Designed miniproteins, single chains, continued (5). Designs and how they scored, part 47

Each design is a single chain, and the fold is of that chain. pLDDT is the mean over its residues in the fold that is shown.

## One batch from the design tools (miniprotein)

Design m17616
Fold by ESMFold2-Fast:
Structure m17616 (fold): chain A 98 residues (1-98)
Amino acid sequence: MELLEEAKEKMKNTSDAEERKKILLKALEELEPEIEKEGDEIRAKVEAGKLTEEEKKEIKRKLAELLRLAAELALLAGLQPEDAEEMLAKIEKMLAEE
């Protein structure tokens, strides 16, 4: 998450739209393995029947915060709101597919 916050600050200080997109893409590429790892850990706990309702709520809150940051960064990169929605839908689908 710190990577997304750092990317947001860099993008705010950059006037070149193409450079802002490059900063966003790099941050997302670096974050992707961490998202996959956290998803795998959650899946393993679900399969073992060890997730409580409180843990499920906390996971959903963390996911919502991540998606909000991703949407803010997409808008800063000059993406239209509809394009940001498509990106978020792809992330949600990836998380739903194991």
Scores: mean pLDDT 68

Design m17617
Fold by ESMFold2-Fast:
Structure m17617 (fold): chain A 92 residues (1-92)
Amino acid sequence: NPEEQKENEEISKLLREASEKNSELLEYIKKNLTPEQLEKVQAESRKLLEEFRAKHGKTPSELIEDGTLENMKKVLELQDKILQIALEAVNA
């Protein structure tokens, strides 16, 4: 089915982009954040994960396991919010 193949290709592309973005973020954090800034980013990330679980009833990993494009986009939105918090912490 061409539509199923296209959806799977889009999911694979989003996963690849998310992985690359996460790797770049982790390298940036390691080079630029103090231990105190890292602790703050981790605390805010934990809060976002709790809010995400409360809103969706599932963890990000459980939504990824569901294998839908819609759920993958929800996980990527969470990842983008965590990335933004890390970048803001460096600039503070």
Scores: mean pLDDT 75

Design m17618
Fold by ESMFold2-Fast:
Structure m17618 (fold): chain A 84 residues (1-84)
Amino acid sequence: SSAQERIEAGLAKFKETYGLDEETVELLREAAELQRRTQEALRNRGDEGEIRELELELMRKWLEIAKRLKVNTEQAQKELEAFE
């Protein structure tokens, strides 16, 4: 779909602009898909247990992404400070 094409184009530009590795981009793609599935399950009033498992899996992915970005941000900040 055009929406999926825009998401992939956006991820590619984000990767290039911020120097993200492919593994981080893949985690972002996985998180986006989990979020989409969770929203779909909520719209369809799916089983509460299934929704809870999707939400927990999404939280785990976001924590992994946050950890990767935090490490990269801290390193970049240290390098910037060394030039000031």
Scores: mean pLDDT 74

Design m17619
Fold by ESMFold2-Fast:
Structure m17619 (fold): chain A 79 residues (1-79)
Amino acid sequence: AKEEAEKALEEAERLLRAAERERSLELARRALELAEEIPKRMRDVHKYGGLDKETLEFEKRVRELVERARELIERLERA
């Protein structure tokens, strides 16, 4: 569960890096889609006492990635 989420975050981060480098709307959207699924899967962990520091830091990283991807998409759509 957490390990699968961490792998998904790494893949989303890689896609966002490629999207930033190539200015690719398609890659930015794929990074966003992957990143947005992660918090939804982690909500059950929170509900049942998964509030350790590692989980909170992980969720912060995911939220920041989602925000960065949305900002990049918005900029690319305006260009």
Scores: mean pLDDT 74

Design m17620
Fold by ESMFold2-Fast:
Structure m17620 (fold): chain A 58 residues (1-58)
Amino acid sequence: MKTVSDIFPGLTHPELKNITIDELKKMSKEEVEKLLSKYFDNPELAKRIADILYEKIK
């Protein structure tokens, strides 16, 4: 099964990169953004990454 690192290689945080695509598909874009904001101190970057991930997992 594919993980976040397979669709976004730049996202290298150990806690984030091992999340499966199936787990991401169960989350809303807002939930993905909030998850990313726990690990990124830049809210705009977290939102941008969430947008990209959400678009790729559709």
Scores: mean pLDDT 74

Design m17621
Fold by ESMFold2-Fast:
Structure m17621 (fold): chain A 65 residues (1-65)
Amino acid sequence: MEEFKKKADKYEEEGRRAAQAGDTDHAVRLYENAASYYEKAGDTEKAKRFQARADALRQAHLEQQ
């Protein structure tokens, strides 16, 4: 119900902005939220894509600490 796609899109946009600003930890959380809402919206492909992106970003950040 209630436009889960719109919430997912907003979290995706915020995640991209956070990544562009260098806020990697914040970007990871936002992409995870986007994935969750895409899954609730029935967009399994996008949900999987943003989960993978969040995981990759988190691992890259940890490797460079």
Scores: mean pLDDT 80

Design m17622
Fold by ESMFold2-Fast:
Structure m17622 (fold): chain A 90 residues (1-90)
Amino acid sequence: KKAEEYRKQAEDAEAGARATIADLTALVNKRFEEAGLPPLPPATSLAQARAIGDEADKAGVSTVEEHNLLVAAALQQVGADILRELAEKA
């Protein structure tokens, strides 16, 4: 049942990536609110999360925290993709 273990790990990693992307969106929107800027739409993908990070950089409200969350989301997504593939092959 190695496929079931990889599937569960992939699902956990995918959920982790989604949670990290939500945290990134919330953090950037909190900084936008503090700066008097309109909120950005919620990100549902890594590409959208990068776009939110880019908007934070342009607005001058980006910090190491946003960069760390974006890197964490990217690593979680790569891990999820690898685990998903392992589950499908097992």
Scores: mean pLDDT 81

Design m17623
Fold by ESMFold2-Fast:
Structure m17623 (fold): chain A 67 residues (1-67)
Amino acid sequence: MSKEEILEEIRKILLEKFGYSEKSVESALKVLRTLSKEQLEELLEKLRNAKDADEADNLIVEAYLKS
């Protein structure tokens, strides 16, 4: 997948699975766009296995701090 395809999959998970607002997703994606493709692929896999929005928030923060 391209970096943009990975970001689109993350957007869908945040909106559909975790109930994020459009504004919250836009803010998160702005930060996530600074990450490498490899970091985004790892984050996407972790988000697919995350159980709730709190875990998703923690994963996003962790990914950003590792960058």
Scores: mean pLDDT 82

Design m17624
Fold by ESMFold2-Fast:
Parts: C-alpha cells; structure tokens; sequence
Structure m17624 (fold): chain A 68 residues (1-68)
C-alpha cells in the first residue's frame, strides 16, 4: 500500500473507534477534517474506488454522529 492508503486505513479505524466510544464533538470534528483531507488526496492520486467508497462512508457516519 502507498503511505496515503495506510493513513486512510488508520483513519477509518480511528473514526470507527471514536464513534463507538462516543468521543467528544471536538475529537469527531478533528477526525472528520483528517478524513476529508485524506479523501481529497486519494482522489487526486487515483486510489482504488473501494477505499474511496469506504472513507466516504466513514465521513458520513462521523457527520451523522456530530449532528446528534
């Protein structure tokens, strides 16, 4: 995997943990910012569509959790 793909995998795991642990809104916002930045870079580098879809789903989950 490229370094960016490894970062994406780690961020997905971190986002899932933050959601499950009911992390503070500030932590969720920080993770969301990192996920969005990583998604933009993955799209620019032509990363696998499967990984792009996974990170987009995590972004939606974090956004939904913040709205609570």
Amino acid sequence: MSPLERVAELLIEEAEKAIKDNAPVEELKAVLRLLRDTLAQLREEGAPPELIERIEKEIRKVEEKIKE
Scores: mean pLDDT 83

Design m17625
Fold by ESMFold2-Fast:
Structure m17625 (fold): chain A 86 residues (1-86)
Amino acid sequence: MGKEIMEKIKELIEEGEKLLEEGRKTGDPELFRKAVEKYKEALELLEYAANVLGLGVNPFTSELKEKIRELLKEAEEELEKAEKAA
C-alpha cells in the first residue's frame, strides 16, 4: 500500500518535471498547465499518505512536500508568463 503510493508520487513528480522542461523549450501554456496538475496530484497524494495512512512526520516526507511545493510554484509562475504572452 504505502510503497505503491510513494511510487505514484515519484512518477507524478518526474512527469511534471518533463512537462515543465518541454514547456520551457516550446513556450506552450498547455504543457505548464499539465505540469501544475501533476504536482498538485503529487502533493495531495503525499498529504494523504502522511496524514491518513499514519506514516507520520519524518524528514523524507517533509523534504518531498517542500520540493513538490517549490516545483508547483515554479510551474504556476511559468504558466502565468506563457498565458500572458499568448
Scores: mean pLDDT 78

Design m17626
Fold by ESMFold2-Fast:
Structure m17626 (fold): chain A 80 residues (1-80)
Amino acid sequence: KEIKVTLADGDEVTITKEGDEIKVTLPNGETLPAEEYLKRLEENIENGKKALPVAPLVVTHYIALAEESLKKIKEAIEKL
């Protein structure tokens, strides 16, 4: 099964299940295990939180978009 997810920034990723493996295909054609992609999104959120004291309004907006994208990806994985 295949699920396409539109991220908060407008990029589309494709989530596929092959047996017990879940993979994410990025717009550039790169394919990653779902766990690695989720880790990248979580690292982006953590880096955003660390920048919060420098630019609170802008960083809060980017954190919210990243968290929404992470939620959409996790939800799509659960539906596979």
Scores: mean pLDDT 76

Design m17627
Fold by ESMFold2-Fast:
Structure m17627 (fold): chain A 75 residues (1-75)
Amino acid sequence: LEELRREAEEHREKAREARELSEEYRKKAEELKEKGGDPSLYAGYAILSVGYDTEAELHERKARELEEEAKRLEE
């Protein structure tokens, strides 16, 4: 039971880290676009941002599944 909660917390933490990376790359893409930078470069950063958002969502879903499973076992 405690192992499920610890794993859920780890996934929550990884989701936060992925969200931070997504935000950093989104800002980099926006800055390059505003400055008239290389379209390939800001497109690359935008793709990385979306990738990290997806990764964060997967970790959030896994955390919810583990939290739900822990609650069932507490019944």
Scores: mean pLDDT 82

Design m17628
Fold by ESMFold2-Fast:
Structure m17628 (fold): chain A 86 residues (1-86)
Amino acid sequence: MVTFIKMSAELLEDGNLKFTAEVEATSDGIAQLTVKLKSGEEVLVFGYLKAGERKQLTYTAPAEEVEDVYISNVEGDEIRVKAEVK
């Protein structure tokens, strides 16, 4: 299983939002970062973690296009967090 730890967002000078999530695995598993865009398109970013590993996941998208961002694991648990824009 993968346990979500933290997520933040940064507005870059080019108008893109950069999302950074830190996840920790309690057993071998896959972490997913899902971004929902205003266009109705869903973008998935995958990472595999071994038990005890921590990993930072990053994703960048135009700020005006982003509707929602959340973390999920292979077990189907979704963690929806509000990212603070810096």
Scores: mean pLDDT 67

Design m17629
Fold by ESMFold2-Fast:
Structure m17629 (fold): chain A 81 residues (1-81)
Amino acid sequence: SSALMAEIERLLKALYVYEQEGRLEQARAYLARTRELIARVTDPEQLARVRRSLENLAAQSTNPEIRAELEALVAEVDAQL
């Protein structure tokens, strides 16, 4: 749904900000919530958009643990496509 996609984008933007601020506990909490919402996305075109947002965020990530978790989530989305 469009509401689900908007919430995923909101959480990813917040995750980026928390990582930039060094608030890794908050970044991980938002990543975990994002993973839960992505699991509810059934439309392949919406999953492809989520994949691009995750790849962009992983490319901008400066924390290796957060980057690895984002890359793992990209692989999970690829398995759903």
Scores: mean pLDDT 87

Design m17630
Fold by ESMFold2-Fast:
Structure m17630 (fold): chain A 59 residues (1-59)
Amino acid sequence: SKERKAAALYAAGAILEAGAWANEMIAKRNPKNRQKFLEDAEEDRRASEENFKKAKEIE
């Protein structure tokens, strides 16, 4: 149970990290909305770190 929950949180963290990277790429290609995409990327990176932290805490 805990092991599976930790694995799910690591997976969620990895997906959010990829989402942050995608938003950073979109920001480079969309000058008009650059700030919004950079903000979304920062939120995704923060959420990724929280998921990784939570995964480590419940192992």
Scores: mean pLDDT 86

Design m17631
Fold by ESMFold2-Fast:
Structure m17631 (fold): chain A 69 residues (1-69)
Amino acid sequence: MAVKAVQSTGDYLQFQAISQGKGDLVPQIQEVTKKLVAQAQKRIAAGADPDQVKTEMVNQLLQESQKLL
């Protein structure tokens, strides 16, 4: 499921931030993850392809988290 993939990626990025001593960034990563999960849910509800939504939202989460880290 696209929503689960985005959430799992967010959880992984939070873990990586903590392991790198950047735990102060966890709330920001959580906020971005929550935003993208909501966006994925809305797009799927509107009839978007779940696989495309998954790829786009995961890539956006990775890019936004990379700017924070």
Scores: mean pLDDT 80

Design m17632
Fold by ESMFold2-Fast:
Structure m17632 (fold): chain A 96 residues (1-96)
Amino acid sequence: SAAAKAAIQQALERLKTLLEQIRAAADANDVATALEHTKEVIGILKELAEISSDPEFKQILLETIRLLENAIKLNLPPSVIALIVESAVKDVERFL
């Protein structure tokens, strides 16, 4: 639907902004800021999974959420988290 497409486009813009903020935090070795923005990314991906009618897109979103939650749990470097978020941005763009 037009409303679903608009919601995905808005989510994509938010994800791109958060990716830039996570990259900046990674460059500064600011783990706390990277963690905060990563939690915001997880929230956006959960919102997208709820509104998605495409089972392939929903599966990719849920797998990315799992990867990010595990990255936080394992204290992976912000630079690695940034790569996962970059992949998520590309996936969301592909399913627009």
Scores: mean pLDDT 89

Design m17633
Fold by ESMFold2-Fast:
Structure m17633 (fold): chain A 71 residues (1-71)
Amino acid sequence: GKEAAEYAKKAAEAAKAGDGEKATQYASLFSRKATTEEAANYAEQAAVAGASGDYELAEKYAKKAIEAAEK
């Protein structure tokens, strides 16, 4: 839904800004609101990447999560 997509977008923006804590927080919130397994899987990948400091990968997966959530 829209709320899940908004959290995924915030996770991507936080990752792009180098804020791993906020990126992980928003990816976690997105995962809890995800209505599909595909969206939840991408949110988890974004959270893992953000937590490890790979902000480019976190942004990539957050964008995929947004696409899956907006279907």
Scores: mean pLDDT 72

Design m17634
Fold by ESMFold2-Fast:
Structure m17634 (fold): chain A 56 residues (1-56)
Amino acid sequence: VREEARRLAEELGLPFVEHTSRVTADGVSTTLPLTEEQLRALVENLRDVKAWLDAQ
């Protein structure tokens, strides 16, 4: 699931966020790992984006 999400994001040229994070002004980030449910939702979203782009 995580590998699939990463591959899809890379294929679409989108930044892959493996974690829920916020980047401060100095580039410092706090990271929280994504759950399997969140990763599955991300994969679905990436697939939807790809389908939408293919339709354009």
Scores: mean pLDDT 64

Design m17635
Fold by ESMFold2-Fast:
Structure m17635 (fold): chain A 89 residues (1-89)
Amino acid sequence: EEERRREELLEEARRHLELLGELSRRSGELDKEAQELLKQAKELEKIDKKKSEEAKKKAKELLKESMEQGVLAVHHAATSVSLRREAER
């Protein structure tokens, strides 16, 4: 049943690629939200310095989440490659 083990490894690799796609998309969405908050913060600097700093703080948190999602995406990509190499043995 070596064939079944190979199929299981390839299926697991495909699931990791699906997670890569989802995490990459989410990371991009969070980055876009952060960029919008940074634009708002620039406008608020002329009007309300406290609100500008609050917007910058929110943007930093979103950028941190975006980076964490990106790191997870890289992990899933590496795991997919490893599983495919395992399946080729």
Scores: mean pLDDT 85

Design m17636
Fold by ESMFold2-Fast:
Structure m17636 (fold): chain A 101 residues (1-101)
Amino acid sequence: MDEAERRAYARGVMGMHVAAFAAERGLSLEETARLSRAADIGFEAGDPEVARREALRLGLSEEQAEAAGEAARLGRDMYAADEAEREAMIAELGARAEAAA
């Protein structure tokens, strides 16, 4: 995958986490957009604490800021996993196949 594709995967997992949190907590579209923005900023900075701090700066609650930090962390994990994604996926599929046998 190229750099843009790896970043797209990272943003995808962050978006899924934000959407799930927003649905569970009944966030407005505006709050959800601010949470996504904070998560993206933290992801770009390579630090989940930056996401948390930016969420608070954007007027989100402490709990929403923690969700932004967690989303940024998941995005970073996915981005880092892109080079080993195939190996990890093959290992996971192999383990699941053995468990199903």
Scores: mean pLDDT 76

Design m17637
Fold by ESMFold2-Fast:
Structure m17637 (fold): chain A 60 residues (1-60)
Amino acid sequence: SELEEKARELVAAGADENAVAANLAGALVRYEGLSPEEAKARALAAGFSQEAADLGAAAA
């Protein structure tokens, strides 16, 4: 989705991966209505680490 694409662009531009993954997971839960589990799966599919995805899902 557009959110995952934008998140990967930010990391490529030098943004912190853990911070971007947390913001992505939170945005997926708040704006797309995904569960934390679904948001984690989307972050992993977008190429984020398991640690970053877990932190993002816990924060959402």
Scores: mean pLDDT 77

Design m17638
Fold by ESMFold2-Fast:
Structure m17638 (fold): chain A 98 residues (1-98)
Amino acid sequence: MREELIKKGDELYKKGVEYYNQGKYDEAARYFTLAARYYHLAGDNDKAAQSYELAADAFEKSGNKVEAHRLRASAADLKGNKEEALKHYQAYADLVAA
């Protein structure tokens, strides 16, 4: 199970990189987000956090600041950086409450 989840995450991550290099940032962000979820389910928090950070960067480049903050919060949380996670959760909350 774990090895299959990592393999699927790697395949999705590779597609994210391919779309990112084509300037298709919204598609890249979606693939990186899916890769992060598979890595998280596999218990690989480092790969999950890296994939969420790449998804956030891609969403920011596509103009989706709301999703960028949400995913940066998730990445920080997976790294145990509570201060950084709270900062991005607050930015996300402020954007969706407006």
Scores: mean pLDDT 87

Design m17639
Fold by ESMFold2-Fast:
Structure m17639 (fold): chain A 74 residues (1-74)
Amino acid sequence: SPEEEEQTIERAKEEFTQHAATLSREELEELLARVRSEIEALRQLYAETGDPEIAFQIRVLEAVREVLEQKLAE
């Protein structure tokens, strides 16, 4: 459901905000690079399949990416 999807995204943001606080700058940069690569791979898969589950996974990872980018901007 849309409510469950939003809850999942919000929990992912909270959890990764907490996790990011424990990482060094170098670890944050490495994790961000990995998250960006995974988003690109999923976007290619979504272009081929049109699977809404893949679209949801992209949204979750984009939320995680935003948390990591925000932390690195501090």
Scores: mean pLDDT 86

Design m17640
Fold by ESMFold2-Fast:
Structure m17640 (fold): chain A 68 residues (1-68)
Amino acid sequence: LEEKIRKALAENKGPYLPDGGALGEYLQKLIDGVEDDSPLTPEQKAELERILKVIENGRAHVAELRAA
């Protein structure tokens, strides 16, 4: 799971984005079954959902700081 995420980041990102926006969207695509030959298990989906939630909370917090 982490290997697939890292590979995708390496392929799509030169520099890492600090806000995690693009990363969050990419993780959502992985959860949505972007891999045809090996669909994610419920455990892997739960792990990605947890990571995605952390990223979303970070983005929401940054948005709140900008709105204030």
Scores: mean pLDDT 59

Design m17641
Fold by ESMFold2-Fast:
Structure m17641 (fold): chain A 87 residues (1-87)
Amino acid sequence: MAKEALEIVKKAIEEGRVLSPEEQELVKPYLEKIEKRLAEKLKGARSAEEIRRMVAEELGVDEATVVADPVAAWKELLLKELEELAE
């Protein structure tokens, strides 16, 4: 189940598409856990700069690394959280 959710989200990100309602139902429990964790970490952030700092801290990299490729950093963070939930 968790591995299936990971594959669905990974494919949707790779294709740049939105999840269908059926796919959302399958992945929702895992996305809710990730959203809660990220919401707690990011709840005070009002700017992209603050969000970048939090992402850099979570990934254990310098903020400059996130600034160089913020989309890749966000994608890596999401996949890392999903992999932890799947395993």
Scores: mean pLDDT 68

Design m17642
Fold by ESMFold2-Fast:
Structure m17642 (fold): chain A 85 residues (1-85)
Amino acid sequence: SAIEEKLRELIETLRELARNPSPELESRAARLMVEAIKLAQKEDPALADKLLQIQAEYAQLVAQGVPIPEVARRTAERLEALLAS
């Protein structure tokens, strides 16, 4: 599905961000997350709610001073678990 393809692209981007942090990858990950949420809101409201929660957790970890590579790694793992369900 389009949602699954977008989430896989987001996961790949987050894994790359965890490996090679850059402002460009941070911007790409943020954009892909917003796109995935908007797509899920139209087709799968339950998934959209879970993605919004993951987005909020990402923001909270950053606010707590967790390094971006670690936040990206944790977020990718959480999204991978969601797709495996």
Scores: mean pLDDT 88

Design m17643
Fold by ESMFold2-Fast:
Structure m17643 (fold): chain A 65 residues (1-65)
Amino acid sequence: MEEAERLVEEAVRAAEAGDIGSMLEHIARILKLPEELRREALERLAASDVPQLASLARDELAKLA
């Protein structure tokens, strides 16, 4: 729970700062989370104001079905 929230916040912050490397690193860690935590993290990213992250999160959520 805490880990998923932290990774989402760090990915959004990195994206807003233009740090693509850090953003991708946090996304990679989210994708390695257990399915339930991964779904929660992806739902949070899909709701973010960062279009690139929201789009990526929606694509990954589709794969979890």
Scores: mean pLDDT 80

Design m17644
Fold by ESMFold2-Fast:
Structure m17644 (fold): chain A 89 residues (1-89)
Amino acid sequence: DIIVEIYGESSLKGVAEELRKTLEELGLDTSSLTDEDLLKIANVLLEIYMKSTSEEEAEKIFEEKSKEYGLSEKAVEIAKKLLEAQLKE
């Protein structure tokens, strides 16, 4: 479980580092993402994991929290690919 792996790390730096490793293992380029972008993505995924009970609700939370946290277009694109990979498992 990608979300459990990411949030098993308790430090903010550890969360960003673990997410970066997960994205790179999926073949996604993280060179354009800052640690702040990674933390924002991690927070959006955590909200989905904790509060979502359906795919529709997950999409709604993703849209709302991405806007609230101010994710860049590139961060949104990468986060969508990660979420799709998680849902396919």
Scores: mean pLDDT 73

Design m17645
Fold by ESMFold2-Fast:
Structure m17645 (fold): chain A 60 residues (1-60)
Amino acid sequence: AERDALFDEMDAEVQRVRELIAELNRAKKEGAPEDEIKRLQGEIDSEVARAQALADAVRA
């Protein structure tokens, strides 16, 4: 049950990362301000770190 919850959380984080990457790519193509690009990059880095922590928890 707890492992299933971790897998659900990981799937949610993977989907969030994909959405953020799509937004970042769109922002870059549309010539968004550097501050917006940096904000999106920071969000991606944060979600990736969270996904890694969840993966470590599943491995334990």
Scores: mean pLDDT 79

Design m17646
Fold by ESMFold2-Fast:
Structure m17646 (fold): chain A 60 residues (1-60)
Amino acid sequence: MPPRRIDSLTLVEDSSVLRELAERLGVSVETVRRQLREGERHLEAAGFEVRRRTVIREPP
């Protein structure tokens, strides 16, 4: 088989994970989201195809 090239990334955005990260870093969830968007733009500018999906899990 020819070598596989990985030129796409899927980012999974979980609200609970974002909140936990924001609390640990002492910043707002909006700041965390902004940093993720900026990283996504950099990857797209570098020629990568980036997909982002928000996952919300219901509590038991």
Scores: mean pLDDT 57

Design m17647
Fold by ESMFold2-Fast:
Structure m17647 (fold): chain A 65 residues (1-65)
Amino acid sequence: MLSEAAAAELAALIEKETGGKVSAEQVLALSRAVEAGDEEEVRREAKKLGIDPERAVSLVRAYAE
């Protein structure tokens, strides 16, 4: 799972890309959905962040190591 520091960095990146406000808590929720393999929850969380589900999974994996 993402560390809180990694989640905060990813939240800042998504805010820069989307122009929307994104919290580390929202990124952690997305990370949990990705780890659970819950594609429906991944789609919901990615939509809340304003990013594509495939990009959301890719970013979470990149920041998780």
Scores: mean pLDDT 81

Design m17648
Fold by ESMFold2-Fast:
Structure m17648 (fold): chain A 70 residues (1-70)
Amino acid sequence: SADVEKAKELLEEFKEKAEEYFDKKDLTGIEKAVEETKAEANKVLPKELAEEVNKLLDDELELIKEQLES
């Protein structure tokens, strides 16, 4: 499915940005990347798939916060 491929692309692009900000310990940058990726997913993906992407982004942000606060 083209929508699934687009969702995968958005998550991969997010992961690359998150890794860059994580190396800099820039939590604000990561939070901004989450917001931007959610906004894009909501624009280009079907609602149900956008909700799945949003959940995965929230879960990943939680893990990153735990790692940076440790």
Scores: mean pLDDT 85

Design m17649
Fold by ESMFold2-Fast:
Structure m17649 (fold): chain A 81 residues (1-81)
Amino acid sequence: SRTEELQERILRLIDENGGALSVREIAERLGLSQATARRLLNGLERRGLLRRSASDPSKYVLGPKAFDKEVEELREAVLRV
């Protein structure tokens, strides 16, 4: 679905950026309205895939569930070498 595709793009963007991103920055980079970005970010935060940055609560970073997924993907990549 479009929602699932956009959620995956948001997670990938934050992961590749290596730092916290605001709703505005995410919306701008993905070509979304801020309203759409806020709705998607709220959904991802509820699922534990994103969390607010401790240093700047206006920004989002990867959450514990996304971290677990990233660790598993990294583990799989290391095992291929």
Scores: mean pLDDT 76

Design m17650
Fold by ESMFold2-Fast:
Structure m17650 (fold): chain A 104 residues (1-104)
Amino acid sequence: EEWKKLAEKFREFAKELEELLESSDELSAEQSIEIFEKVFELQKELAKLLGVDSFVLNEEEKEKALEEIKEKIKAGERISKEAVRTLLEDAKELAKIFEKKAKE
């Protein structure tokens, strides 16, 4: 059941990324921050489900990395539409993998 819930979360993230690609010429600072926050949250849930310390960042390191990303975004950096498309494709593929695991 945990794999099914994770698959559903990755499907929802993919839908949100697809909507962002269709609705904006360029992503805002707020949209860029929200994408990175969701990536870290999904990685945390996956690490917890796998029971593995092999996700390279602990909670403190993840918070520090997110703050550094936020500082770069405040300085004028944005996530590109190309990067969002890559994340969308990855999210869809991971959802398929988790859906298969949920049926096992």
Scores: mean pLDDT 76

Design m17651
Fold by ESMFold2-Fast:
Structure m17651 (fold): chain A 62 residues (1-62)
Amino acid sequence: SLAEVERELARLQTALAITRAGLDFAKSNPNMPQSVIEALEKLRAELEAEIARIEAELAQLK
């Protein structure tokens, strides 16, 4: 349903905000392994792509 799609979008937006905060923290830590930073950047990109997909789906439900 539309309401389920909107709830999923809100959840992904929250996850993206948390991931961005975690990435900022990781990048500010000089002892953070590069693999952790790369994993967080990949997760951020995946969340941004999924949000864009859902937004496109919502646009089609006009």
Scores: mean pLDDT 86

Design m17652
Fold by ESMFold2-Fast:
Structure m17652 (fold): chain A 78 residues (1-78)
Amino acid sequence: MEELVEELRELLREENRLERDPGIEELLAVPKDPEAFFEKAAKLAGFPSPETFVERYLGIKEAYEKYREEGEKAAAAA
């Protein structure tokens, strides 16, 4: 859980560095507590619960990783 918070904070810091966003700044101000962070993130993203947000995020991450692996295989075959 702490690793997911750090990963999301890294992504949010990078996004905020390119284009400052008040919502991202508010998220980055939340303590490094996984529950507080995910509760705030879920609320900002319009999810009904932190658990729903985490499940959705992990699903998207898994789909992206699979897409990347398939892309590498296609490139290696060409």
Scores: mean pLDDT 62

